Designed miniproteins, single chains, continued (2). Designs and how they scored, part 68

Each design is a single chain, and the fold is of that chain. pLDDT is the mean over its residues in the fold that is shown.

## One batch from the design tools (miniprotein)

Design m6351
Fold by ESMFold2-Fast:
Structure m6351 (fold): chain A 71 residues (1-71)
Amino acid sequence: MSIEEKLIKLAEELAGEKAKLVSSKRVGNSLILMLELANGSTILVEYDLETGEVKIAIFYPDGSVEIYVIK
């Protein structure tokens, strides 16, 4: 399983919804994914390729935001 597939699965598990990959970009030592959920939420995932730290921000349709930092 690729790192992108693992990060998408982690985001799906945290949000409780299936995710669609909208974009994937590498910026320096970070892998940045933008995901869209079936419920209309957007997820931003930042993965540090050196430390393995994962930052996930879930933007809900009601305007609420949840942020997770996993080391």
Scores: mean pLDDT 83

Design m6352
Fold by ESMFold2-Fast:
Structure m6352 (fold): chain A 76 residues (1-76)
Amino acid sequence: MIEIRVPETVDVRSVDEALERARAITRERAEQLGLSGKVGAEVVEVDGDRLLVRAYLVDEDGRLKLVTDVPVRLVP
């Protein structure tokens, strides 16, 4: 399993946007790595306007292949 932490905080206006951005980043990285599967994302930590979103790629056998941790800031 490959684990990636995104070094830059992503500014978003909603939790739904945060989840969409995390899925998009994970799909792009999976394509670069030659990985295929289903991408999911969920919020794992909340601290005020700061979120940590974890996105993951699971293959056809249900095996976890990629995890991407995306730091997010909610902006007005």
Scores: mean pLDDT 86

Design m6353
Fold by ESMFold2-Fast:
Structure m6353 (fold): chain A 90 residues (1-90)
Amino acid sequence: SVEELEERARELIENKAKAEEVIEVLVEVYKEGMRAYLAGDEEAVKRAAEIHRELIEFILTQPDAEKILEEAEKRLLEVGKELQEEYEKK
């Protein structure tokens, strides 16, 4: 759920978690946001967008922010393609 992802995202930020863990939660937030969008759940979409923003802001404070963002962008693009293919098969 979006609430569980919000709690996890804040825990990762507070504990200054590894980049890989932050990217994984960012991907999960993107998937939940897409599901909410397709379901017409505007409040869940807004919450997912806010969690995404908080995670990006955290990444921007890291010394290797540009490298982390590049990896996150690649993961999000791959997930977007997978979701598009799944949608087209149904």
Scores: mean pLDDT 79

Design m6354
Fold by ESMFold2-Fast:
Structure m6354 (fold): chain A 109 residues (1-109)
Amino acid sequence: SAAAQAEREAELALAKKQIELIARLTREGALSRELGIELVALIILAVEESLGPEAREELLAHASELFGVPREELEEAIERVRRMSEAEREALNAEFLAASAAPAAELAA
């Protein structure tokens, strides 16, 4: 349906914006490269579980280009995150929320 397509497009757009924010926070030193990659992997895994493998491929291409990392490194991170417990995934998401709430002046340091 048109509504289902609009919901899919909205979820993909939100995921891309979150990946772009993580890339920026990583470049600014607010997130380590390793943490940034795991957060991106968590987002891609969540979208794959919701929207399927075509959505995964689109986000993998976007994240690989945006971070300047090989697709294989992101795929390895997705498999690592897939093996995480719910508590480990919640802890990872909490670190992202903390980093994204920091004042701009602190992110520039």
Scores: mean pLDDT 81

Design m6355
Fold by ESMFold2-Fast:
Structure m6355 (fold): chain A 104 residues (1-104)
Amino acid sequence: MSDEELRRLARQAEFSSRVLEKAAELGKEKGLSEEVVEHLREASRHLREASRAARAGDYETALQHAKEAEKHLQKAIEAAKKAGQQAILDEALEEAGREVFAEE
């Protein structure tokens, strides 16, 4: 991967980390279950670590953390579906994305 691609990966992971943390906050306020909120926070934490690894040029570690973030995001989606909260999760993610983009 090029130096430019590593910088883009780092920025994308940092942005996504902020979106998922904000989605966890907004989702909690909107009544998302604690299980969904916790998986969103874990996904955010792993994306933060992926961004740090990418900035350090450690592509393998960045990919590993990105994969762990994806697993936690999938667990959040599955938990929300089982609880009948998918619409709440989708709204929280959309709102979080708009707010984090505006803060940049």
Scores: mean pLDDT 87

Design m6356
Fold by ESMFold2-Fast:
Structure m6356 (fold): chain A 99 residues (1-99)
Amino acid sequence: SSEVDKLTEEILSLSKEELEEYVKSLQALIDKYGSTLPEVVRRLYELILRAYEAFLNEDVEALREAIEEMRELVPELPPVAKEELELAIEVFEKLAEKL
């Protein structure tokens, strides 16, 4: 299996409660450290949070909008972060197909 398939299956194996706690933890990290991060990195974390919230709410339209904004952000990132975001985009696309 590709890394995308492995990560997608891992997320799908989480309970709704585990996903909700993860979303809360990510929001808390953004709230605590967001002002100290470069703007592009903060936008990245905010988009990832939005994608997980859309997935939890089974909101395919909101998830696809977050994915599109992530695609627009890719060119602004350094190479390592770009590769990580490209992987995340493919995972969220597969999650959208499961809704």
Scores: mean pLDDT 84

Design m6357
Fold by ESMFold2-Fast:
Structure m6357 (fold): chain A 123 residues (1-123)
Amino acid sequence: LEETLKKAKKALLDKDKVAFENALKELNQITKGYAGVALLEYLVTGKVVKVEHLEFYAKEYVRFVKYFGNNPVPLLLMAAKEAKDPKISSILKKAAENVKNSIVENAQEFDQILVNALKKTLK
């Protein structure tokens, strides 16, 4: 898990779309569909969340998003402010712009929207 998270972060910083997509595929298998949630926590805090805790993290993120009318932008902007790496902060701000018209109703939608938003920063 930690090595795959490191690969995903490196690919994102290097603008390597192929490496990023390969790392996401591996993360999705390891995390049982919570690749986006696992990667977001790692990018912001450096924390490697245990697989059995990822559903809890996803539900807490959705609870926060629902507080803001199912809008994921406030969550991503908060994540950008908390990120220690200024390059990661910049990427998360771009991801927030990519989801400004998105509506999140559940954990699976949140994870998918997050993954797609991060991919779009690689254009």
Scores: mean pLDDT 83

Design m6358
Fold by ESMFold2-Fast:
Structure m6358 (fold): chain A 73 residues (1-73)
Amino acid sequence: SDEETGKAIERFYKLSGDEQQKVIELLEKKGISRDTVLNALGLLLRFGPIAAAKQLTEEQRKALIEAVDEVLK
């Protein structure tokens, strides 16, 4: 959902630099670029979490949620 994805982007923003790098590396292994993540972060800061979520594909949303959850174990 947009709300669940938006929360994942907000959680990503609150991570340490080392944790953010781990999320990006997990996403890159799934073929999702660093630029996709940085664009979503830029949209979060400018327009909020729901707007950031809406710019991601279903596959990108799922991968981001899973990567953030994995790093926060």
Scores: mean pLDDT 84

Design m6359
Fold by ESMFold2-Fast:
Structure m6359 (fold): chain A 91 residues (1-91)
Amino acid sequence: LEKEAYELGRELARRLHENPERIEELGEEEEKKLEEIKKKAKSDKEAQLAVGAGHIGAGEALLELKTPGVDPEEVRAALAKYKEQLAKLKA
């Protein structure tokens, strides 16, 4: 589930990099697909782990690609927060 969400985040970030004008459309697609992944979760913890993984995947890909219109400091701060939350949930 986490790996599926992580890969989804990376793919959507790559598509955003190619088409920055579609940020709202791609955001809606991400939310819809993350909701589908959440429905497969057996617990709130599993759902939180999946969502966190998705955000980490997207953020890492956005930083790697240097996507226009994205603030790299804001993305790094969000990634640090999600990675910390994910670590706490796994502990």
Scores: mean pLDDT 74

Design m6360
Fold by ESMFold2-Fast:
Structure m6360 (fold): chain A 81 residues (1-81)
Amino acid sequence: SAMEERLREKAREVGIEEAQLVYDSSKNKEELEKKVKEVLEGYDRLIQQARERGDDLAVELLEEARKAFEEKLKELEKEKE
């Protein structure tokens, strides 16, 4: 449905924004790696909880956000000043 497509796009936007925030707030590579790990572990916990509840839509949206987060972070790391 159009509403579901909109939710998926919003989930991707959230992941992208979170990657930007983590990147911009990190003083060095070690801090960045620590924050990235914490965010990914957070997504993994939320995905597991959604699976346990049988909330298939929540699983899809969280996986979309997680993927967008990783893809955006890789782009930011390549665009070093």
Scores: mean pLDDT 87

Design m6361
Fold by ESMFold2-Fast:
Structure m6361 (fold): chain A 67 residues (1-67)
Amino acid sequence: SMEEMRELLEKRVERLVKEYGLDRELVESVGNRLLNYAERKRLSREQFLENLDRVETSLIAMNEKEK
């Protein structure tokens, strides 16, 4: 459900901000785009989590390189 995906996103955002020092505004922006994409494409929970993991990897790499 979208409610479940939103909760998963919120937990991932909190972890990335607290553990990796990522910019909350950036992480929330990217996460909301993924959430909108998941809604449009009717992604499963598993597909959503796979996309969240990819987004996490990319954001951490970008933060290390540009921040």
Scores: mean pLDDT 83

Design m6362
Fold by ESMFold2-Fast:
Structure m6362 (fold): chain A 92 residues (1-92)
Amino acid sequence: MMEEKLRLAHYGVPRAEELLEQGKKEGSPELIRKAGELYIRTGRAALEAWEEAGKDPGFEGLREGGELAIRRGEELLKEAAELEKKKAAEAA
């Protein structure tokens, strides 16, 4: 629903940043992956909110912010995968 998507768009980035910071401190691919997933979910929610608003010019920031959040999340998923590979190689 629109209201849930707006809430995710509002709170998702701060929560993703918390998970990312913790993941970096701990070297945790799981936390970095969760941060990336939350960035993607937040970005999709922002884009869906923009679409549900009829692509209103007043909501153009939701489109741009959503696209940036998805891009950032995809890069974090790649970083998490590479960190998992490094840990697997060290454990082997």
Scores: mean pLDDT 79

Design m6363
Fold by ESMFold2-Fast:
Structure m6363 (fold): chain A 67 residues (1-67)
Amino acid sequence: LSEEQQLEAEASLYTMAGTIAEKQGDYKTAAEYYRKAAELERQVGTPEGLARAKKLEELAKEAEEKA
């Protein structure tokens, strides 16, 4: 995997972990995973990655509201 592909794969794993935590009612942990995924997507540096990062930050804020 290239560095970019590794960052995208890691971001996907954290996004899934965030979704699982949210389904368990662990909104604080979900927000932390979504923010970590957003950071990785920003490191990708593509317009698509930045768009995904923005959506992940929104998910993190929504999870924090429920915590």
Scores: mean pLDDT 84

Design m6364
Fold by ESMFold2-Fast:
Structure m6364 (fold): chain A 61 residues (1-61)
Amino acid sequence: SEIEELEKSEDPATRLKAVYKYIKEGKIEKAKEIAEELAKQDSTIGALAKHELENPDLSEP
């Protein structure tokens, strides 16, 4: 799956894309898991992931 390849990336920004895709698929628990890992690796990217989990972008239904 394209999402799984994004999740496996060593780049925090690329992994953040996996978080957004999981949120859009309704796989919130998986998105939270990745967001927590990102917060440990990069506090800024982790904060962005947590913000998206709390405030899903409703501009792209």
Scores: mean pLDDT 74

Design m6365
Fold by ESMFold2-Fast:
Structure m6365 (fold): chain A 66 residues (1-66)
Amino acid sequence: MFDADGARRLGVRLAVEEKRWDQALAISEILAEKGAIDQVEAFADAVAPHHPELAKRIRELAEKAK
Protein backbone atom coordinates (compact mmCIF):
# COMPACT_ATOMS: atom_id res chain seq x y z
CA MET A 1 0.00 0.00 0.00
CA PHE A 2 1.33 3.46 -0.90
CA ASP A 3 1.45 5.67 2.23
CA ALA A 4 0.87 9.10 0.71
CA ASP A 5 0.49 10.81 4.11
CA GLY A 6 3.75 9.26 5.34
CA ALA A 7 5.56 10.33 2.17
CA ARG A 8 4.29 13.93 2.55
CA ARG A 9 5.42 14.01 6.21
CA LEU A 10 8.88 12.75 5.19
CA GLY A 11 9.11 15.35 2.42
CA VAL A 12 8.13 18.21 4.74
CA ARG A 13 10.73 17.06 7.30
CA LEU A 14 13.43 16.91 4.60
CA ALA A 15 12.51 20.40 3.40
CA VAL A 16 11.89 22.22 6.70
CA GLU A 17 14.36 20.52 9.07
CA GLU A 18 17.11 19.27 6.73
CA LYS A 19 16.88 21.94 3.95
CA ARG A 20 17.10 19.10 1.41
CA TRP A 21 14.96 20.90 -1.16
CA ASP A 22 15.84 18.61 -4.07
CA GLN A 23 14.75 15.48 -2.18
CA ALA A 24 11.57 17.21 -0.99
CA LEU A 25 10.73 18.07 -4.62
CA ALA A 26 11.40 14.44 -5.65
CA ILE A 27 8.91 13.21 -3.02
CA SER A 28 6.28 15.71 -4.27
CA GLU A 29 6.81 14.35 -7.82
CA ILE A 30 6.20 10.77 -6.58
CA LEU A 31 3.03 11.92 -4.76
CA ALA A 32 1.77 13.62 -7.95
CA GLU A 33 2.55 10.50 -10.05
CA LYS A 34 0.53 8.40 -7.57
CA GLY A 35 -2.42 10.81 -7.87
CA ALA A 36 -2.22 12.01 -4.25
CA ILE A 37 -3.08 15.58 -5.31
CA ASP A 38 -4.45 16.56 -1.89
CA GLN A 39 -1.12 15.53 -0.30
CA VAL A 40 0.88 17.49 -2.90
CA GLU A 41 -1.21 20.62 -2.16
CA ALA A 42 -0.76 20.12 1.62
CA PHE A 43 2.99 19.66 1.01
CA ALA A 44 3.18 22.99 -0.87
CA ASP A 45 1.25 24.75 1.93
CA ALA A 46 3.68 23.37 4.57
CA VAL A 47 6.75 24.43 2.55
CA ALA A 48 5.49 27.89 1.48
CA PRO A 49 6.57 29.79 4.67
CA HIS A 50 10.10 28.32 4.40
CA HIS A 51 10.74 28.23 0.63
CA PRO A 52 8.11 30.03 -1.53
CA GLU A 53 9.81 29.11 -4.85
CA LEU A 54 9.80 25.38 -4.01
CA ALA A 55 6.16 25.62 -2.87
CA LYS A 56 5.27 27.12 -6.27
CA ARG A 57 7.00 24.22 -8.07
CA ILE A 58 5.14 21.69 -5.91
CA ARG A 59 1.78 23.39 -6.67
CA GLU A 60 2.59 23.23 -10.40
CA LEU A 61 3.04 19.45 -10.03
CA ALA A 62 -0.44 19.20 -8.47
CA GLU A 63 -1.99 21.21 -11.35
CA LYS A 64 -0.26 19.08 -14.03
CA ALA A 65 -1.43 15.85 -12.34
CA LYS A 66 -5.11 16.90 -12.51
Scores: mean pLDDT 80

Design m6366
Fold by ESMFold2-Fast:
Structure m6366 (fold): chain A 75 residues (1-75)
Amino acid sequence: MIEELRKMLLEKAGYSEEEVDKIINLIKRNASGDEEKLKTMIEELKKQIENDIKEYPVLQAKVDAKLNNTPLPKP
C-alpha cells in the first residue's frame, strides 16, 4: 500500500522524494497505527492524485519532466 502510494506520488503526481516522505509521514501520523484508517487515507489520496493530474496541467508537466529528464517548457 505505502510503496504503491509512494510510486504514484513520485511518478504520476510529480512530487519530489522529500515531499513524498512528508506526505507519507503525515498520513502515518494521522492514522495513529490504525491499519483500516491508513488504508482509507491511502485510497482517498490515490483518487485525489488521479483527479489532480487530470485537472492541473502543471502537475502533468512536472510528471513528464521527471519521466523524460527534460526541463519544464518555457512560457
Scores: mean pLDDT 66

Design m6367
Fold by ESMFold2-Fast:
Structure m6367 (fold): chain A 95 residues (1-95)
Amino acid sequence: SDVDLETAIQLFRLIVSRLSPEQRQQLLSALLQASKAPLDELRDALIQALSSLRPSLPPELHPLVDALIGTLGRLSPEQAREFVTEAIKIVTESL
C-alpha cells in the first residue's frame, strides 16, 4: 500500500538523521549492494541488509529499525524498488 511505502520512507529518514557520517556510509554501501538484487528478491535483500546493520547501530534506533523491517515486509516488489531508490538519495544527500 502507498501508506506502507510512505511509512518506510519516514522511518528511514528518522534513522538516517540520527546516524553518524560513518554509519551513513555503511548504510549507503549496504543499500547499494541490496539494490543489485532482482526485483522479486529486492525486499528480502533490503531486510537482510538492515538486519545485518542493526547490531552496529545505536541501541536507541533498534525499535525504529525493527519498525522499518516490518514495514518493508509489507511492500510490493515495485514499492521496494521505489523505497531503495529514495533511500539511496536520502543517504547520499546527507553525506
Scores: mean pLDDT 89

Design m6368
Fold by ESMFold2-Fast:
Structure m6368 (fold): chain A 62 residues (1-62)
Amino acid sequence: MEEENRRALEALLAKHQDPALVRLAEGLYLGRRAAGHEYRFTEADFERLKAALAASEAVLAE
């Protein structure tokens, strides 16, 4: 994995202390990688990962 992509993911994981949110972030990123051949993590992917974390937080809050 590209160091820049890894660092971006780690920054999100470090921010969240909820294991469920961390797992969603990992799942989204890994799913992206599994679908392609070493795709670079883009700003669009980063925004989708953030949206997934926010959606999970909203569901847990309900």
Scores: mean pLDDT 58

Design m6369
Fold by ESMFold2-Fast:
Structure m6369 (fold): chain A 61 residues (1-61)
Amino acid sequence: SMADKIALVESVELGGLKSIRLIVSVPNLTVLTKEEREKLKEYVEKNDEKGAIELIKSLTD
């Protein structure tokens, strides 16, 4: 679980918004809560890469 979250952070730091768009489109990804997923969708809609990465990083702290 923690290793999966770390891998998620690394993939987002490398791929930016493209990785985030892919992550929020995966229906079986249990690493994110529904609320976290909805917030990530908002960042994607706003093209806010920094906000999205910060949210994902907060999940590993």
Scores: mean pLDDT 72

Design m6370
Fold by ESMFold2-Fast:
Structure m6370 (fold): chain A 90 residues (1-90)
Amino acid sequence: MKEEEIELAKRIYEQTKKELEEIKKYIEENKEELTEQDFEDILEGIDRAIEFIEKMLKETESEEAKELLKEALKMLEELKKYIEEVKKEL
């Protein structure tokens, strides 16, 4: 049902926003101690989340749910770019 898709998309959006804030804070607080492997593990996690949301987006019928999933995807892509920039500066 469309309502179930919207509810699930809202949960994914909220979870993604929370995880984005937590990951940024973790990197900022531990920047000098993070290894190359730590950054790779975080990036792999983000890539898996992006793949998951892309698969859901293909199966989603609700336009409202699609918009929420697209925003979550955008946030993950921006986070990935942020981490790649941080990694480059170290």
Scores: mean pLDDT 82

Design m6371
Fold by ESMFold2-Fast:
Structure m6371 (fold): chain A 85 residues (1-85)
Amino acid sequence: GALGELSRLLGQLGLFRREVEGLIRDASTLSPEERAYQRELLERRLERFNKLLDDVSKKYPEIRDQVERLREEAERLLREALEAL
């Protein structure tokens, strides 16, 4: 159901947040090549997450606003990571 999917998406966002926070903390220890690689990985992760958000919004229109808030948070996290990398 909608709440189960929302819980799953929150879990995925939590994993992404922890990855972003780790990369921001450790950014100065990474080589330029490693930074570029991490930027590409994060962008691909966000693309996959956005597809999941789109699928859930299409199936459960009643939670569309909640799903869009998760999208905004994920995009904010990516922006912060890209600025640090």
Scores: mean pLDDT 90

Design m6372
Fold by ESMFold2-Fast:
Structure m6372 (fold): chain A 81 residues (1-81)
Amino acid sequence: DEALRRRIDELLEEARRYAEEGNSAEAARQGQAIADLGLSGTPEVRAYGNQAMLEAIGYALRAIGDQIQAELDARKQAQLS
């Protein structure tokens, strides 16, 4: 149990780092890995994994939002020239 929770925490930290680097696809993939790992554990580990997966998906969605905003800002700047 504790070893699985620790591995889930490691994957969640990797998802956060990928999202900070703008890699939303890899952040989402870490979320899938968390979910898969949670399914191999007890019901308590599954619940923990499900929550961590949702947090990883949240990081991925934030990174997508940041990328869209950066593209919109770049297009606005180009139109002002």
Scores: mean pLDDT 83

Design m6373
Fold by ESMFold2-Fast:
Structure m6373 (fold): chain A 88 residues (1-88)
Amino acid sequence: MEKEKEELLKLAEENIETIKENIAPQLKKNVGMSDEDIEKIMKEVEEKLEKIKEKLKAAKSPEEMKEILLTEFQNLVISLVEKVEEIR
């Protein structure tokens, strides 16, 4: 159980880094967003991702962690898409 939780947390952290690496370049290149606007969005993304990590650490089972990952990451992606569309 503890090993599975650590593996899921590690996978979540890897996905978080991938999201951060992909979003910032796209906002700068494709949307023409200012560095200030990108920094604001990235700060909100990082805060949400840290909250997701804390929820994952507090989860009682790997099943609960999977539910958190599915729900929270879907909501995060939708929120990011909406913010990008609003700025365009």
Scores: mean pLDDT 72

Design m6374
Fold by ESMFold2-Fast:
Structure m6374 (fold): chain A 77 residues (1-77)
Amino acid sequence: SAAAAEKEALKKLALDEARRNRQSFIDFLKSRGVDEATAEQLHDDILESFLAMIDAIELLTDREAREARREALLAKA
């Protein structure tokens, strides 16, 4: 389905961005007084939460159904 394909694409982008930005994120938090282990754990927790949100979005809505509902609400307003 289109929703499943979008979910896979978003997860891939999230993982790629997390990989690219991991060290910068850790270095930023360390510059603010956070220890390395805590910074690493926070990065991992945020990524896990974001991936879970992507999964929840797929389970709750289809892209076409969401767009049709948005258009119907705009037409009624």
Scores: mean pLDDT 75

Design m6375
Fold by ESMFold2-Fast:
Structure m6375 (fold): chain A 59 residues (1-59)
Amino acid sequence: TALEQMEQARQNSYDTTLSLLQQGLLTVQQARDMAETLRSLDLYAHADGVLQAADEYEA
């Protein structure tokens, strides 16, 4: 379903962003800026995954 595809997009964006943050290849601020750009493109599931990773990495 479309909801399953959106959840997969969120999960993939989360996994990729968290990996990049853990490797020091991306800063939390860069991740948040990227999420803002994704939202402006109506890629909300991708943006949510990126923000979840940034928030969990800061915690």
Scores: mean pLDDT 87

Design m6376
Fold by ESMFold2-Fast:
Structure m6376 (fold): chain A 86 residues (1-86)
Amino acid sequence: SNSIIQQGNQLIDQGRQYRDDGRYDTSIDYYQQAIQLYSGIDDVQQARAYAYLSGTYYRSGDIDRARQYRERARQLADQAGYDINL
């Protein structure tokens, strides 16, 4: 549904705002909610959400989780034929 994608996009925007404020745990929660909304509906948007999640983990110093989610973003994007900017 287009409305579900729009709701996911709003969650990504909120996650990015909390990330920029240095509130990484809150940012991560918003991105995880967006990933749930996109799951099985839009692989491209889900890949983007994993990329944002990875970036926030990297900023928080959790390098292992950052690498894990970066790889998942790439795998989903490649599967969808989407050139993801990581």
Scores: mean pLDDT 89

Design m6377
Fold by ESMFold2-Fast:
Structure m6377 (fold): chain A 100 residues (1-100)
Amino acid sequence: MVEERIHELYEKDPELAKKIKTVMLLAGTAETLEGLLAGREEEGARRGLEEMERLLEELLKDPSKIPALREEAIARLRALLPRLDPEAQAALERLIATAE
């Protein structure tokens, strides 16, 4: 469902699709990692998917929210960095750098 809608958006507006996909990936990753760190991996993964669906709907309605939601997601991920092992921390730092 989400993948199909992103694919359609890529055909119409590749730059917008890229920006929305980036925000969704950042926020979904934050939910998944928060769940993992709390010992609730399955719940974190589920919430990550729900957040990505919510963001897709929200950003399709109002793309002007992209910068603010991207900044919020990056801030959430940065807050998780000290709680991760060095390998996971390096991977997350690369993800954040790609999104900025």
Scores: mean pLDDT 81

Design m6378
Fold by ESMFold2-Fast:
Structure m6378 (fold): chain A 78 residues (1-78)
Amino acid sequence: SVLEKVASLSELEKKALGVLTTSPRPLSARELAELLGVSQSTASRILKKLEKLGLVERTADGRYRATEEARRAFLELS
């Protein structure tokens, strides 16, 4: 389930998902890195993992947004 996927995330990955769920717009890996205080390589790794889990989706312009299911699951676990 989506809840199990969210619960399986590391603290940094949960923080990344939280930023994406509360963002009013899709974020690039660079923007996520700046918001989390991590390297762009770390942000890119997190985004690829979240995308593979179906928790985020890539937009046509190469940015990322949380899925509706991920937003709901994250809110329930917060």
Scores: mean pLDDT 84

Design m6379
Fold by ESMFold2-Fast:
Structure m6379 (fold): chain A 90 residues (1-90)
Amino acid sequence: MEEKEQEQELQLLMAKLSTEFTKLVDEMIKANVSPEEFAEAVNKYVRDFQAKLTEFAKKHPSLKERIDIMAKVFESRARQLVAEYEKKKA
């Protein structure tokens, strides 16, 4: 696979995972779940997201450093969303 094709595949994976996460967050907000339920669901998704990125990194070792950065950024954003949800419910 060309480097460009690997980058495109990673972008498509990230777009899919981001869309799924946004849908999950929107559904939980509409359902008006507790902050505890919100945190549990978000943390579960972060674990599943990291597992998929780890699997992708095994197939494309050249992208491991970039994938690790993306995983950290996603985890940080997820923690921020949980904190904002708790703040709105307080």
Scores: mean pLDDT 81

Design m6380
Fold by ESMFold2-Fast:
Structure m6380 (fold): chain A 61 residues (1-61)
Amino acid sequence: MSIDELKEELRKIAEKLPEKLQEEVEAFLETMDSSDWSEEEKKKNLEAALEYFKEVLKALE
């Protein structure tokens, strides 16, 4: 998956989360965009965040 695809999937998950967790997703994405991280580091962190928030969503459902 590309970085843009990972961001899109993460935002789709965020839509199903409580407002506070949606704010955490946006804060994470802003941190990613302003970071000096390489493309590979950004992708790895996005994949980790996506897995984390998917598990949080399952726990809430």
Scores: mean pLDDT 80

Design m6381
Fold by ESMFold2-Fast:
Structure m6381 (fold): chain A 86 residues (1-86)
Amino acid sequence: TEEAVRRMLEALERAEERARALAEQGNEVAARMAEVIAADRDAIAADPEAFVESLREAGVSPEEAAERLEAHLEGLLAQLEAETAA
């Protein structure tokens, strides 16, 4: 559980860095996404127990949540990268 939470926080941190790099290239959507990712990371870090409890209520293991989050963030960033290149 603690390892899965750390993995999710690391994924959010890396995603924020990538989104900020796209924002520096002029992508305003990426700038907003970086803010949202940072807020989500801060919320999880502030109360990891409440976050894990919410996952349990949803019937999702922390390990599954980490895998899904990583996949979701990669999809979002790939879309923003394609938009920035256009």
Scores: mean pLDDT 82

Design m6382
Fold by ESMFold2-Fast:
Structure m6382 (fold): chain A 80 residues (1-80)
Amino acid sequence: MTMEEVLELARELDADPEAALARGRELVATLSEAERERLIAVYREVVRNGPELEELSPEELLEAINGLLIGLYEKFQAAA
């Protein structure tokens, strides 16, 4: 999953939240190893004080990243 794909999901959340969330999970599940590593690195940067992140499985970490990115979109909408 890339930032561009996350922004696409965020736009779709407004129109069809359930479909957007399902697509988010599908995209996370289909990521290559290199893409997963990049996404994990971004997540660690955003939540650098989260000591438990390295203990999560890669799949659990990617689910958490997907949830975080969707949550950031909601926060941006609430701030507007």
Scores: mean pLDDT 57

Design m6383
Fold by ESMFold2-Fast:
Structure m6383 (fold): chain A 64 residues (1-64)
Amino acid sequence: SPAQLVASLPLTPAQRQAAAYLLAQPHLRNTYKAIGDHIEVSESTVRRAIARLEEDLGIQLRRG
């Protein structure tokens, strides 16, 4: 499950929250702002967290 995947990785709190949000709601149109508003961090923090997650996981989390 997405929650178990996120829990198993050595992520920061912001990376963990961003990953959980994206993986739990893959069918919703999510912007960096919407994710940031949900987890109460800035758009820049979300962007950096997602970039790090994509690097660490070797996958594309956001649709380009």
Scores: mean pLDDT 64

Design m6384
Fold by ESMFold2-Fast:
Structure m6384 (fold): chain A 84 residues (1-84)
Amino acid sequence: DVFKPLSAEEVRELIREALRKMLEHAKDGTISRDELEAIVREVAKEKGLTDEEARMLADYITARLDPDGTTATKEQIEAELERV
């Protein structure tokens, strides 16, 4: 599988923007996987990425926040934002 190459810095920028939007939606302290994926797809699309690239980015972020769950906590999102 081949998709448009992104630099590590460009990937970090996209991840930071997605994580910030996730924090805005985690008003009750959690956010669902579906909401996380929707936010990542929106951010990726704004940068001109394909639907496949957006899905791969969403999978990557979701796996880092909560690989075995269906939700992520505000604390998990904040911790990941600090690592990026």
Scores: mean pLDDT 73

Design m6385
Fold by ESMFold2-Fast:
Structure m6385 (fold): chain A 116 residues (1-116)
Amino acid sequence: MVRALEVLNEAVAAGDERARLAVEGLLLLKQAITLAETGSASAEEVEELAEEGLRLIREAFPDDAELNAAAERAVEAIKRALREKDPEARQRLLAEAQAALDEAVELAARRIEAER
């Protein structure tokens, strides 16, 4: 986990625009999960953050079906959690969103490191 974020942040520091877009998108997805967990934002605000995060990831890696699928799973899990009325089921969906986000982070770091 820490290693993947280090690879991405080093690429951003080196001026890699794709890494910058990916990091921005991944951070927006993490913020959406955090806001959904705490209930401190409206469902509309959380969905907007999640969709913007996915848009940036797709822009960074338009041809990476595996990475985009992981990001899409995170967004769908967030949207399902926002509609879920059972707190236990909601927490499971947010855990699924976090797992999908962790997969997207690892994939993004691997793609960026392979081009160095």
Scores: mean pLDDT 86

